Designed miniproteins, single chains, continued (2). Designs and how they scored, part 73

Each design is a single chain, and the fold is of that chain. pLDDT is the mean over its residues in the fold that is shown.

## One batch from the design tools (miniprotein)

Design m6525
Fold by ESMFold2-Fast:
Order: sequence, then C-alpha cells, then structure tokens
Structure m6525 (fold): chain A 108 residues (1-108)
Amino acid sequence: LDREVLASMFLIASGVSRISAEVAKKRGDEKTAELFLKLSDTYRQLAAAIEAGDSARAKELVVEASKLAVEAYKRSAEAGIISQEQADQMVQQSQESVKTQQELIDSL
C-alpha cells in the first residue's frame, strides 16, 4: 500500500464525516454535527501527516479519530439519526481498525 492511497482513503473518510455533520445539523443536533466536523478535520490532518511522512503524528491522529467516531456514533443513536445496532457496529469497526491503520502507517 503506497502513501498516496492511504492518504486518499482518509480524505474519503473526512468527506463522509462532513456529510454526517450536515445530516445531524439538518436534524437540529448541533452537538453531533460538531463531533462529525471535528472528526472530518482530524481525518484531513491524518491524511496530511501521512503525506508528510510523520508516522508518529499519524498514529496519534488515528487514536483521536477513533475516539471522536465512537462519541459521534453513540450520540447519533441517542438522537435517533441511526439505530443502536448500527451505532454498536460502527463503534466496533472504528475501534478494531485502529491497530490495522497504525500497522499500515508503520509499513510506509
């Protein structure tokens, strides 16, 4: 896996998080929208760190993104934007991906 591909994947994740923020905002949940905007920004910073070859910073941002995603998905379920089952699945996937993403960064 090359650096450009990995960075592009996180830019896609940033875009998806931005769309999620817009959905939350339209439903009147400003707090959930703020979490998804922060997650979007964190993914953009992560992509930039990967492109710069800053592996230490990229690995820190993976952990930060996972924590923000967990909080955002839990709040989305509480607000009725997604089901509790969907939130639980997304939380598990976010937590499980941390190790894999850090290993991919270490392989660059």
Scores: mean pLDDT 86

Design m6526
Fold by ESMFold2-Fast:
Structure m6526 (fold): chain A 100 residues (1-100)
Amino acid sequence: SEDEELLKLLDETEERKDLIFNSGDQEFQLGVLLKLIGLLDHPNPEVRERAAELLAKLLEEYGSKLSEEVKEELREALEPYLDHPNPRVAAAVARALEEL
């Protein structure tokens, strides 16, 4: 199923996080993070929650290395999700924003 493929991609992204975020390719890194933010609206709560937790983890580990331009784009993309009806998504987004 598409949901199983998305969950696998989330696992693979976490496994490859050091390769992605130590590459220095800020445009590619922003693209990965924006795709994860897109999954916060996914109809499957497991996909939403896993994407949100992965976002928080990635920004905790690598957020300080991101340029101010990338950080601002991520803040604008994430702020609408602070009021998300899923409390796990909202809490993870709040943690992610603290790292930006």
Scores: mean pLDDT 86

Design m6527
Fold by ESMFold2-Fast:
Structure m6527 (fold): chain A 81 residues (1-81)
Amino acid sequence: SVEELVRRALEVIRKFAKENGLTIKEVKDVRVLPDGTVVVTVSTEGKLPKKDNTRREGDIRVTTHDYGDPNKNTITAVHRV
């Protein structure tokens, strides 16, 4: 179900945030693509890692986006089916 894919994506985002000392502020966006792929984006508080810190867990890839403001940065998880 979409709900299970979103839950799994958020679980991976929460693990990434905890490991990197980030606070999750809000879920900004949840998208379901035509192929069933789920994309979840959250806003964070704290400094993102300066390195390309892409994490993979099975079919889930987590990426960060740095807007130059620690209060505006995002984490996105893509869950492929």
Scores: mean pLDDT 79

Design m6528
Fold by ESMFold2-Fast:
Structure m6528 (fold): chain A 95 residues (1-95)
Amino acid sequence: KEEEEKRKKGIEEAKELLEETKKIAEESIQRLAGTPLAALIREHLEKAEEAFENFIKTGSKTAGNQAAGHLYMLGLASPEAEEAAMKAAETLEKI
């Protein structure tokens, strides 16, 4: 029960941080439009969202770790999104 409550709270926090990361990443993609870097940021954002949805649906730690990994890679590609992306990844890993 305690683990379930902590997991639900962690998922909610990760959702908020992912939404923040998405907004910053989308701004970076628009600014860098037509570059390989914009494509890389988009790829990691899409894969992070997909893995996060899979994590919510299945509870798979592998899916959660994949989402966190893509968020770390997104942060490296987009310095503006780095703080939000890293916090989202860390929150997912703690669930």
Scores: mean pLDDT 83

Design m6529
Fold by ESMFold2-Fast:
Structure m6529 (fold): chain A 81 residues (1-81)
Amino acid sequence: SMEEEVEKLVESLLKLVEQMRAAGASDEQIFLAIRHEAEVMLKDGVPVEKVVEILERVREKETDPKLAEGIERFIEELREK
């Protein structure tokens, strides 16, 4: 189901963030990776409202304020309304 796919995509992004942070990536590098993954989701036909939902759930789990703000601004850019 789409709900199961959303959950898997959230988990994949959270794992990516964890792995990049453990490897010493900056908040800017992690944000660009999140943005790239979101663009891939859109290209693969995931609806924009579901990509926003995925990013919002990632943002809620993020403890770094700069990265959280970056994700929030990107969500605002993706919203049509």
Scores: mean pLDDT 84

Design m6530
Fold by ESMFold2-Fast:
Structure m6530 (fold): chain A 98 residues (1-98)
Amino acid sequence: SEALLRAIGLILRLIGLRIEAERRGDKELAEKIDELLKLLLEVLKKEPSDEELLELLDKVEEHLRKAQAALAAGDVEGALAALDEAIKVLKDFLKKLE
């Protein structure tokens, strides 16, 4: 599944950011990345359709790109805000499955 391969790629990107957060000593950044990883794994456990998963991944990856750009610019607050938007997207998706 292309959707599953993209989800695995996103998990690996989040793990990389988690390692960088630890190297920076930024506990809040690390905690938000941990929450994103937990939510993404919960989404995958619900076995969404490939179409639903691809649409979700497009939204999450957009916010992750913004977070990475903010971190590259030294804007930790902007990175945290972008991660919060990604968390919201995943929570909204999980709620829709109720």
Scores: mean pLDDT 88

Design m6531
Fold by ESMFold2-Fast:
Structure m6531 (fold): chain A 98 residues (1-98)
Amino acid sequence: MKLTKEEVEEIRKIMEEEVEQILEELKKNNDEEGAKIVEEAKKKALEYLDKAEETGDPFYVRLATAILIEGVAKALGETLPDGLRASIAKLYEEKEKE
């Protein structure tokens, strides 16, 4: 099922609001390295949301979410659960099959 541009815009708004809260907390704690990691993840996630808007393919929303989750976990020094890492790896593998 294809997403509308309006649906992607709503997802973008939610994602940007969530990320800004995380970035504000990291900057408040003087975690400049963590903030940089999250900002890079946000940039890549937004690029995939642009693809989702262009194509209507929800696969790009899943890629955007995966990149953001990985970026936040890395910034916090956390290891993702094996199941979640496997799911993210599968999304990246599906992207390579384009």
Scores: mean pLDDT 78

Design m6532
Fold by ESMFold2-Fast:
Structure m6532 (fold): chain A 98 residues (1-98)
Amino acid sequence: SDTQEAVEHVQKAIEYAKRALEYYKKGDVEKMKEYAEKAIEHLKKAASLSTDTQAQLQAANAAKYLEKAREDVDKAEEYLEKAIKHAQEALALLQQQL
């Protein structure tokens, strides 16, 4: 189903966002930005597959914080942590539809 595919894309986004945070903590800003971009792409795919408005909003908020992490490196840890929390909320909402 489109919902199952959206779940899989959000799960991949969470994995990539967590990797971005790990690279940031190691001082690898370039890999942080690379993995944040991968997470954004998966969140966009999940949003396109979902008709749940709250799940779409949480996925959009996650993508917004990932974009902020890439643009404002000094605050990247805070933004990456917020992105992960919003993506996890999107996942929980989508899983309720299965």
Scores: mean pLDDT 91

Design m6533
Fold by ESMFold2-Fast:
Structure m6533 (fold): chain A 87 residues (1-87)
Amino acid sequence: SKKEEAEKLYMRFTLGLADPETDVPKLAEILQNTVDLNVSTLLAMILLDMGYDIKNMSDIEGIIQTLQELLTRIQNGLPLPEPRKLG
C-alpha cells in the first residue's frame, strides 16, 4: 500500500540509509497518486526531518510543490536547498 511505502521511506530517511536523488522522486510519485492525509503527513515528516520547512503538513498541494522543487533541482544538477534549522 502507499502508506506502507511511505513508512518504509520514512524509516530509510530516519536511519540515514535514504538516497535523496532516488528516494525524493519516489516520495513525489506516491504523493501525486494519493489523497490520503496519513500518507501526506508521513511525507511531510520526512521533509521536516531533512530540515525543510512545511507551512501546512495537511496541505497535499504544498507538499507536492516542495517535492517538485527538489526534483527540479536534482534534474538540473543543482544542489538540494540547505535544510533550514528549526528553532
Scores: mean pLDDT 62

Design m6534
Fold by ESMFold2-Fast:
Structure m6534 (fold): chain A 66 residues (1-66)
Amino acid sequence: ALDRAKARQIRLFYASAGLPPPDEATLARLTAEHSLDEVRAALQAAMAAGVPLPLDPSAVPPPRVT
C-alpha cells in the first residue's frame, strides 16, 4: 500500500526543488523501494546533473513526445 505520509514528503521534496509532483506510479515505487533520505539524495544528484527526475524511465507522457 502507498504510505501517504511518505508520499507527501516526497512530493514536498519535488516542490522545494521547483519540480512538478511525480505521478502515482512513481510515488508508489519511491515509497516502496526507497527511504526518504535515498529519494532526497537521488533528487539532489539529478538536479545537480541537470537531469529531470523520472526515477522511472518507463513512465512516458501519454500523448506528447517532442
Scores: mean pLDDT 63

Design m6535
Fold by ESMFold2-Fast:
Structure m6535 (fold): chain A 75 residues (1-75)
Amino acid sequence: MTPADDALGDASLPLVKIAKELQDKGYSPEEVAQLVEQARNNEIPEEASEEEKEAIRRMREAIEALRAKRAELAA
């Protein structure tokens, strides 16, 4: 693997772990995908549960870290 592949792999691990944790809590893959889309769009629905809001925040931080690594590798 290139150093770029290693950096992207490390940055994506938190997202994979969050998705797995949500599925273990009974969220469907479709529900997890929806939360990822909300995190990517910086959307936190007011009607979301505290658990869903926390998951969205964690995913958003992981997505931002991944974006930062991609930008770093593109420069």
Scores: mean pLDDT 73

Design m6536
Fold by ESMFold2-Fast:
Structure m6536 (fold): chain A 93 residues (1-93)
Amino acid sequence: SMERERALEEAEARLEEILATSPASTRLQARFGIEALKYVREKDEAGYEEALAAAPSEAEKLYYKAYYYLALGKDEEAKKYFEKAKELEAKAK
């Protein structure tokens, strides 16, 4: 829908602003969000799967999944992946 396309464009613009103006940790998460939005916008499931395979850590894979599902409007799935990513990062410290 046009509303969904606009929401994705607004989300991408906001993530780009965060990337430009925020601390390094927030910028890293914003980068995952921007990449996930590209795959959803382009309907590029193969590109998304390739990005997951190339992710250097399990936490980064979970952030990619979280933002991808968030961009798809699957908020509950996105929340679960965010929680798992944060738990994994906390365990690594």
Scores: mean pLDDT 73

Design m6537
Fold by ESMFold2-Fast:
Structure m6537 (fold): chain A 100 residues (1-100)
Amino acid sequence: MIELVEEALEHVKKAIEAVKAKDYEKALEYLEKARELIEKLLSVLDTLSSEEQGQLNLALSSVEEAIEAVKAKKYDEALNHLEVAELHLERLLELLKEKQ
């Protein structure tokens, strides 16, 4: 569980750096991988609290909005959505680590 959240967070951070580097194809690759990992985490919802599920759903929405913004060439909006996704995944990690 925690390892998948950490992997999703690392892909979001790599997407942020790729957008800043203007490597938008790499940014999309990292975003798609982050989305895949978050969707996989959502498939095991029965192990998550309502607060943890909330953070995960907000992270997914932000990643999806970042993907659409990159495709629309709205890179400043994409960066804002990525930063929001990073915050939600970091909060989810904090919540999960407190339960171990």
Scores: mean pLDDT 85

Design m6538
Fold by ESMFold2-Fast:
Structure m6538 (fold): chain A 58 residues (1-58)
Amino acid sequence: GIKEKIIEEVKKYLEEKFGIKLPEDATEDEINEAIESLNDEQKEEVKKFIDELIEKNT
């Protein structure tokens, strides 16, 4: 579904942009914890990426 697609794209983004490696079966909670470990500027980048993904998939 759309939510699962967004989760997969966010995992790839975190690894490619910030070097955060999450397992293939990472939960939404684990992804949120990874995002929370970022600084404010990086969090804003992730938020913009998620917003763009939602817009493109709705």
Scores: mean pLDDT 78

Design m6539
Fold by ESMFold2-Fast:
Structure m6539 (fold): chain A 60 residues (1-60)
Amino acid sequence: MTLLDMARKFIEAFGRPIPESAREQVARELRLGYEKRHPEETVSLEEAIEALEEANRELS
């Protein structure tokens, strides 16, 4: 599962796009969740935010 795949699942679980006000908080949770499942990989907060934004655009 890629970071973007996980971001898509996060947004699907909320049933709608993540609002900008919550984006950083959700991105931090996404990053931690991804790193726990892929301990061999490191993800920056910026990468998590970008993945979440891309998933948001797909759902919009």
Scores: mean pLDDT 76

Design m6540
Fold by ESMFold2-Fast:
Structure m6540 (fold): chain A 60 residues (1-60)
Amino acid sequence: MSLEESRDYIKELGKKRGFSIPDEVAQAIAEKVGGDKSAIDVAVRTYEEKGDSMKLVGVP
């Protein structure tokens, strides 16, 4: 799996989970765990739980 394919997969996985992943975050995940779909899933889930791109600290 190429870096480009990994970034596309990461973004699509985020979309399926109901949030958008910034290009820089998708690139960082792809560089760290690219080619390992299981690791990508874990990384995307961790990003979702700790801070997704759709939510800012201080939500009502």
Scores: mean pLDDT 69

Design m6541
Fold by ESMFold2-Fast:
Structure m6541 (fold): chain A 57 residues (1-57)
Amino acid sequence: SAVEELLERGREAFAAGDYATAFAYAQQVIDSPEASEEQKAEARALLEEVFAAQAAR
């Protein structure tokens, strides 16, 4: 699904150190009416990892 693809792209961006792109994809999932609660929870977890990584700089 489109939501699954957004989550995958967000995780790929995070792994590459592209936190801005990872944040953008996570937000798209959270804001999507098609996203399940589980998918939104995964996106929120990714968002928390982005904040933690940026705070460690």
Scores: mean pLDDT 84

Design m6542
Fold by ESMFold2-Fast:
Structure m6542 (fold): chain A 69 residues (1-69)
Amino acid sequence: AEDLKAKIEQAIADEEALHGPIDREAFVERIKKVILNGIELRLEEGRITPEQAEQWKKDVEAAKEEVLA
């Protein structure tokens, strides 16, 4: 969660450096959807366990809440 939060904050900073102030809520929601899709694909491929997928999804939600707080 902490590492994921830092990556999301860096992605926001990089985007704002290039394009000026952004809708952070919309941007983070878009990132979340991309990550969740990646988790589902890895689960379907058998590369992660269902338990790992559920933990990763929780980490994504926690990181979103922390970044947008």
Scores: mean pLDDT 79

Design m6543
Fold by ESMFold2-Fast:
Structure m6543 (fold): chain A 66 residues (1-66)
Amino acid sequence: ATKAEALAVGYELLTLGQEFYSDEQNKAKGDQLFAASRAAFEGARNPETLAEAYAAGKALIDEAKA
């Protein structure tokens, strides 16, 4: 994965986190997505963690949309 792809995943996780967090029943899921967004942005800063952070974030996006 590229740095741009990892940043895009981080932003998508942030957006999903905001949607879940606005629902009282889904605040815990929103917090999980916010944490994953931060991890994706941190992973994008380091080439050694970029691919792992992208894959983990992408999996959570797919789970949240299912």
Scores: mean pLDDT 77

Design m6544
Fold by ESMFold2-Fast:
Structure m6544 (fold): chain A 82 residues (1-82)
Amino acid sequence: KIEELVRQLAEALAAGDDDEAQQLTQELIELISSKIKDEKEKSKAQLEIADAAALARIRAAEGASAEELYEELLKHVKKLLE
C-alpha cells in the first residue's frame, strides 16, 4: 500500500503533474501518520515527507526518472517507519 502510493507519487512528479503530486503527497502523509502513535513523531514525519516530496520535485525538474524518484522517496518513507 505505501509502496504503491510512493510509486504513484514518483510517476506524478516525473510527469510534472503538480496537482496529482500534491494530492498523493497528502495521502502518503495521512497513511504514514496513521501508523505512528506518538503525536510529536507524527508531526516530524509529516514535515519529513513534505521535504522529501519537495526535493523529489526538484530532482524531477533536473531530469530524474520515475524509478529514481521512487527509490529515493521509498528510502525516506521506510526510514520514518523504523
Scores: mean pLDDT 82

Design m6545
Fold by ESMFold2-Fast:
Structure m6545 (fold): chain A 70 residues (1-70)
Amino acid sequence: MVLELKGDTLFAAAAPTPEAAEEAARRVRELVETEGVKRVVVPDSDALGVRAIERAAEEAGLEVVRKPVS
């Protein structure tokens, strides 16, 4: 799992396992509370980690942006 914070925007990569997907969701919630994250950018993928991060961000009231893999 990779999470990178740039200002108020969190960039996330897909988690390779269900365990990593759950941890990614927890980490997103933590960063919202501590760092004032307003937006999450995720790859346009159906991978487990992407959906978990997307849901956590939506539950926290963040903007979710999906970016196609270039």
Scores: mean pLDDT 70

Design m6546
Fold by ESMFold2-Fast:
Structure m6546 (fold): chain A 75 residues (1-75)
Amino acid sequence: MSKLEQLAALFTELVNELRAAGVPEEDIDLILQKFSEMLSASEEERKKMFEELKKKYPELAEILDKYEKGLLEVF
């Protein structure tokens, strides 16, 4: 599978899990925007962005940790 296909699948799964967790669409859009920014960021910047997301959404920490690992596997 191409890296682009892996990223598309990862983002689709992330959106589905966030919706299942009852996250508002506005917050899902914010999280997706941050994930998109992480694709162009350094490893240290990505880690900081994930930590900031977990601080803002502590109830989503397990979901965010899963997709942090998934994103690292694609790179």
Scores: mean pLDDT 79

Design m6547
Fold by ESMFold2-Fast:
Parts: C-alpha cells; structure tokens; sequence
Structure m6547 (fold): chain A 75 residues (1-75)
C-alpha cells in the first residue's frame, strides 16, 4: 500500500540522515544527500496519488534541510 511504501521510504531516509550526521567530510555528506535525492526522485516517479506525493515531497524537504545544516557545519 502507499502508506506502507511511505513508511519504508521514511525509514530509509531516517537511516540515511543518521549516516549524514556521522559524516566527517563535506564530500561524504554531499554523496549521501545525492543518494537520498535520487531515491526520492525514483519513489516519486512511481506515485500517482497527489496526497502521497506531497507527503514524500515534505519528507525530502526536511531531509535536505537537515543534510544541508550538517554540510554547513562541516564546511
């Protein structure tokens, strides 16, 4: 179901964010950010339901914000 798919995606993004928080270089954090963005694009391409798309976009927005904050602290 879409609900289960969103939950799995959130779990993946949370795990990826935890890896970003442990990154010791800007390059490591940027690579993980790009990995998350690619995963989100792939997931969004498979979703036709507008409500689900907006939920995924919001998760991506939050992920990007947190990743960029970590990258800024490493710079």
Amino acid sequence: SNEERVESFKTFMDSLLAQIEKATTVEQAQELLQKGERAAETFLSSIKDEKTREEVKELLRQFRAHAEEVIAKLS
Scores: mean pLDDT 86

Design m6548
Fold by ESMFold2-Fast:
Structure m6548 (fold): chain A 76 residues (1-76)
Amino acid sequence: APTLEEKVARGVQAIREAAAQGDWVMVEVAVAELVELGKEAPDKTPVIEALRALREEFADDPRVVALLERGIAELE
């Protein structure tokens, strides 16, 4: 079974690939999957930190930032 770290890394990569393709529906799906992972995990911190790092990485993309901020808010 994949570790939490491996699942987070996979989710981060899915968001990056979807954003690079301009597939906003898939960005929303990938963020929602990471948020669900964070809700189910014993510690939400790795998921919150990954979403915050992605927000900084995509700071020039307001649509991606908005989706990431919504995900962070659901976990806080």
Scores: mean pLDDT 85

Design m6549
Fold by ESMFold2-Fast:
Structure m6549 (fold): chain A 81 residues (1-81)
Amino acid sequence: MSKEERLKIALEEVDKTVDEIAKEKNYSDIYRKSLRTLARRLVELDIERGVFDGKTEEEIRNLARESAKSLVELVDKLEKA
């Protein structure tokens, strides 16, 4: 699997995860887009750092999903502070 293919898989899973959480929590479109931008940037940095090197498609999707969920939870917690 190429670096480009890994990035595509990770970004697709991040977008899907953020969209699912935004729908569940009834977030505004502006807030959803902001969360997507932040989550996509974190995953891009992880790809550059080799975090996804040697991983299967399933492992990449699982890591990307967990990263997106953790980011949304952190942002929600900070907004309530």
Scores: mean pLDDT 82

Design m6550
Fold by ESMFold2-Fast:
Structure m6550 (fold): chain A 71 residues (1-71)
Amino acid sequence: GRRPPVPEEVETLIAILLDESASDGMKIWAALKLGELGDPRAVPALERVLAESKSERLRAAAREALGRIGR
């Protein structure tokens, strides 16, 4: 995208990431997308997933996203 990330986009992805009803695949997608967007507002949600998730794939995605944001 040529535009900067919009607040709604980041908030929607954080909501998916923290939604206990969402599939692991959707949460992984949301985590990676948040890392790509680089918005530091995602950091607490990604850290929460890294601490609380039982999915190794989701924790790996959260760790990757945190690395991209934390530069």
Scores: mean pLDDT 77

Design m6551
Fold by ESMFold2-Fast:
Structure m6551 (fold): chain A 98 residues (1-98)
Amino acid sequence: MLEEELRRMERLVDELAAATSASAEEIVALAEEFIEAAKKALSLAKTKEEAERLLELIERAIAVLEARITPENREALLRQLMELGVLAVAAAAKITVL
């Protein structure tokens, strides 16, 4: 179950990174799917190593989305980035207590 969500996150991050000509709507849809996978992975992670892998994928998604901000898509992408930021903090906190 966790490995399935982590693989899904890896695939979605790679797809986001490759989508250089994608519309704002397509980028948002990929980011939303990534966030849902990340929420599931966060609830399933039981070891420090699992939480560290999750955090690394979230940080990679944040970096990709930050690089895709334009004046036209800024509001929509900032909403996704805020949700990813909350998940990154939650993953980092989980690493600390595991």
Scores: mean pLDDT 85

Design m6552
Fold by ESMFold2-Fast:
Structure m6552 (fold): chain A 93 residues (1-93)
Amino acid sequence: DIQQFVEEMRRQGEKGTEEVNKEDKEAGEWFGALLEETIAKMEKDPQLAGQYLNQFLEETQAKSEELKKEGKTKVGDTVEKSAQDVYRSVGSL
């Protein structure tokens, strides 16, 4: 059910956005924007929802590595954990 998938993605993703925003506002805004873009893609092409979820995880992992290289290790760790929480929650549906 794509509606349950999108609703869980939004619910868990919004929690992740808040956690990242507490550490770094710019990173939180980036995470929220990627979340909304990913949800929009899933709603447009439900058959590719799993691929879009994998792309979300890949992009957040890359951003985490970038932030850690910039010395923002805690921000990067929060981005990675928040993305993994979304992935696990949605994958359990």
Scores: mean pLDDT 87

Design m6553
Fold by ESMFold2-Fast:
Structure m6553 (fold): chain A 80 residues (1-80)
Amino acid sequence: SEKEKQLKVIEEIIKRIGELAQKILDAIANNASDAEKEALLKQLDELEKEIEKLMKKYNIPEEFKKEVKETFEYLRKMIE
């Protein structure tokens, strides 16, 4: 069903964001260099673009898209 496909895509998105969020938390805990922070910001930008394409392809609900956007903004602020 369409709903089952959407849920699987949402689960994959949550997993990918969670993996990068963990890398960011680990970097902050270890006093990451400016170069490491810059690399993480580039990884966030790339992941956000990939996720936006997935959300468009699978017609993911707007409410979830807003949550994803806010999460990326929060993660960027954590690095800065």
Scores: mean pLDDT 88

Design m6554
Fold by ESMFold2-Fast:
Structure m6554 (fold): chain A 79 residues (1-79)
Amino acid sequence: GDALRRLWETTDEAIAEIREDPSKADEALERVRETAEEAIEEARKQGGGAYGVMRLEADGAISEVERTREEQLRKAKEE
């Protein structure tokens, strides 16, 4: 659905932004979390199992962004 597309587009943009400028990692992660919450809320309103699927997708998206943030912060500390 449209919400799922927005979630992963925001996730891809966040990962790219963090790789380009690690200082923006917290802001990028927060944007993904907000988009995930909106997508979950839309899925909850749809019913029929959409909520469960969206929660798993959101967990995956947030985990990818958090992993990218942690990798970039670790590299910065190793300078």
Scores: mean pLDDT 82

Design m6555
Fold by ESMFold2-Fast:
Structure m6555 (fold): chain A 85 residues (1-85)
Amino acid sequence: SYEETKERIDELFKKIEELLKKAQEAVDSGNLEEFERIYEEIRKLIKEILDLVFSDPAVTDEERDEVIARVQRINSELRALREKA
């Protein structure tokens, strides 16, 4: 059901938010190697979220659009962090 898929997606987004904080800390400390490692991990989690939302036939177009919009916001934050690095 989408309820189970929604729970899993929310958990993955929570992990991304924690990783974004660590990415900011890595940039602020000049640890570019750590930043790239976190960046790759976030990209992998985004891929997992998209796979989940596209594989569940119970997901509505509106729910899919909301997930995509949130992914786009995260990608924008990552680009800003990389530019600051």
Scores: mean pLDDT 86

Design m6556
Fold by ESMFold2-Fast:
Structure m6556 (fold): chain A 97 residues (1-97)
Amino acid sequence: MTEYTFVSVTGRTLGEAQYKAQQAAKELSKKHDVVLSVTGRTAEELQQKLQQAAQQVLGHSGAIAAGGSLSGPGMTPERLQEIVQQVQQQLKDQAQA
């Protein structure tokens, strides 16, 4: 069964979010064959990068670590979690189609 794991992290700066996402990706790489980290300043940027990363892990045992910068407009931990859940669900639906 192909499982896709998504982890969301937030930072007060883009650099902090990127660092935390990379650390999460290193932890995920112990259990998954393909692991990607993405970081966005805005919800729209992060969603686009997550969709692209999801396409790269499609068909693999994959994981994505998503980092959101809280310094960006409209970026909250809740918004980040919603985006991650939406993309993860889309990937699962696409993998089962």
Scores: mean pLDDT 78

Design m6557
Fold by ESMFold2-Fast:
Structure m6557 (fold): chain A 84 residues (1-84)
Amino acid sequence: SKELIIKGLEKLKEEAEKLGDQETVEFIEKAIEQIKKSDDLDEIIRIAEEVIELAERRFPNNLEVQIAVGILRIAIGVARLVES
């Protein structure tokens, strides 16, 4: 569901805030706003996956970020199943 993807992104944003990475926080906030305005599941998933790729590049060894990314990936999987 779109709501679960937004919640996953908000959790990832909180972890980026704790790490002091304001550029990543701004990127995630923009992604959340784009998702809120979209009704296209493929676009929503693409935006969420771009955030995951950014987080994995910037914080490859951060456990809390890895957990937040895992939660977001589960949310994406659930969204894909609801469309079947």
Scores: mean pLDDT 85

Design m6558
Fold by ESMFold2-Fast:
Structure m6558 (fold): chain A 73 residues (1-73)
Amino acid sequence: GSSELSEGVPVAEGQEVTVTVRNESPTPTLVSVFLEDTPGALLAEATVPAGGEATLRAVAPATGRVRVLRVTP
C-alpha cells in the first residue's frame, strides 16, 4: 500500500473546497480532506472505487490550510 499527502492550500473560514479524485489503481483508495492542524478537522472522506472518480465538497470551519490524504492498499 501507499499514501500520498497533498500540498497545503490556504483557506478562509466559510470558503468552499472542492476536490476531484480519479483512482487509476486496480484497488479502491481512501481519500480524506482535512484542515491542517493537530488535531486536524476531517472535512470530507470517501472511498473511490478502482478505476472510478469522486468529487468531495466541504466548507472550511476555520481559516487555515486544507490538505488531501490519499491511501491506496
Scores: mean pLDDT 79

Design m6559
Fold by ESMFold2-Fast:
Structure m6559 (fold): chain A 119 residues (1-119)
Amino acid sequence: SKEEVLRRAKEVVTYYGSALIRKAIELGATEELLAMKSIAEQLRKAGEIVGETELGELLAELAELLEEVGELVRAGKEIPEELIERLEKLVEEVEKKTSEELREEAERVRKEREEALAE
C-alpha cells in the first residue's frame, strides 16, 4: 500500500541516514551499503506502483549513489566528499518527502473517519 511504502522508506532513511552510512564507509562495510541500495530499489518500484513518482526518483538516485559508493569502498578507493554529501542530502529529501506525504495521508484518513462518525 502507499502508506506501507512511505513508512518503510522513512524507516530505512532514518536508520541509514544517521552516522551509519559514514561508519559503513569508514569500516569498508560494502555489504551494508549494497543492502541499503537493494531496499531503496525495491521501494522505488513499489512507490511507482502506488503513484509516488517523485519519491521513486529520489530512491532511484539514492540506490545509484549507494552502488557507486559501495563499489569504491570495495575497491579500496577514496570516497569523494561530494558523494557523501549527495547521499546525506538524498536521505534528508526522502525523509522530508515521506514525512509530508504520511502527514497528508493521516489527515485525509482522519477527516474521512470524522465524516463517517458524523453521519
Scores: mean pLDDT 73

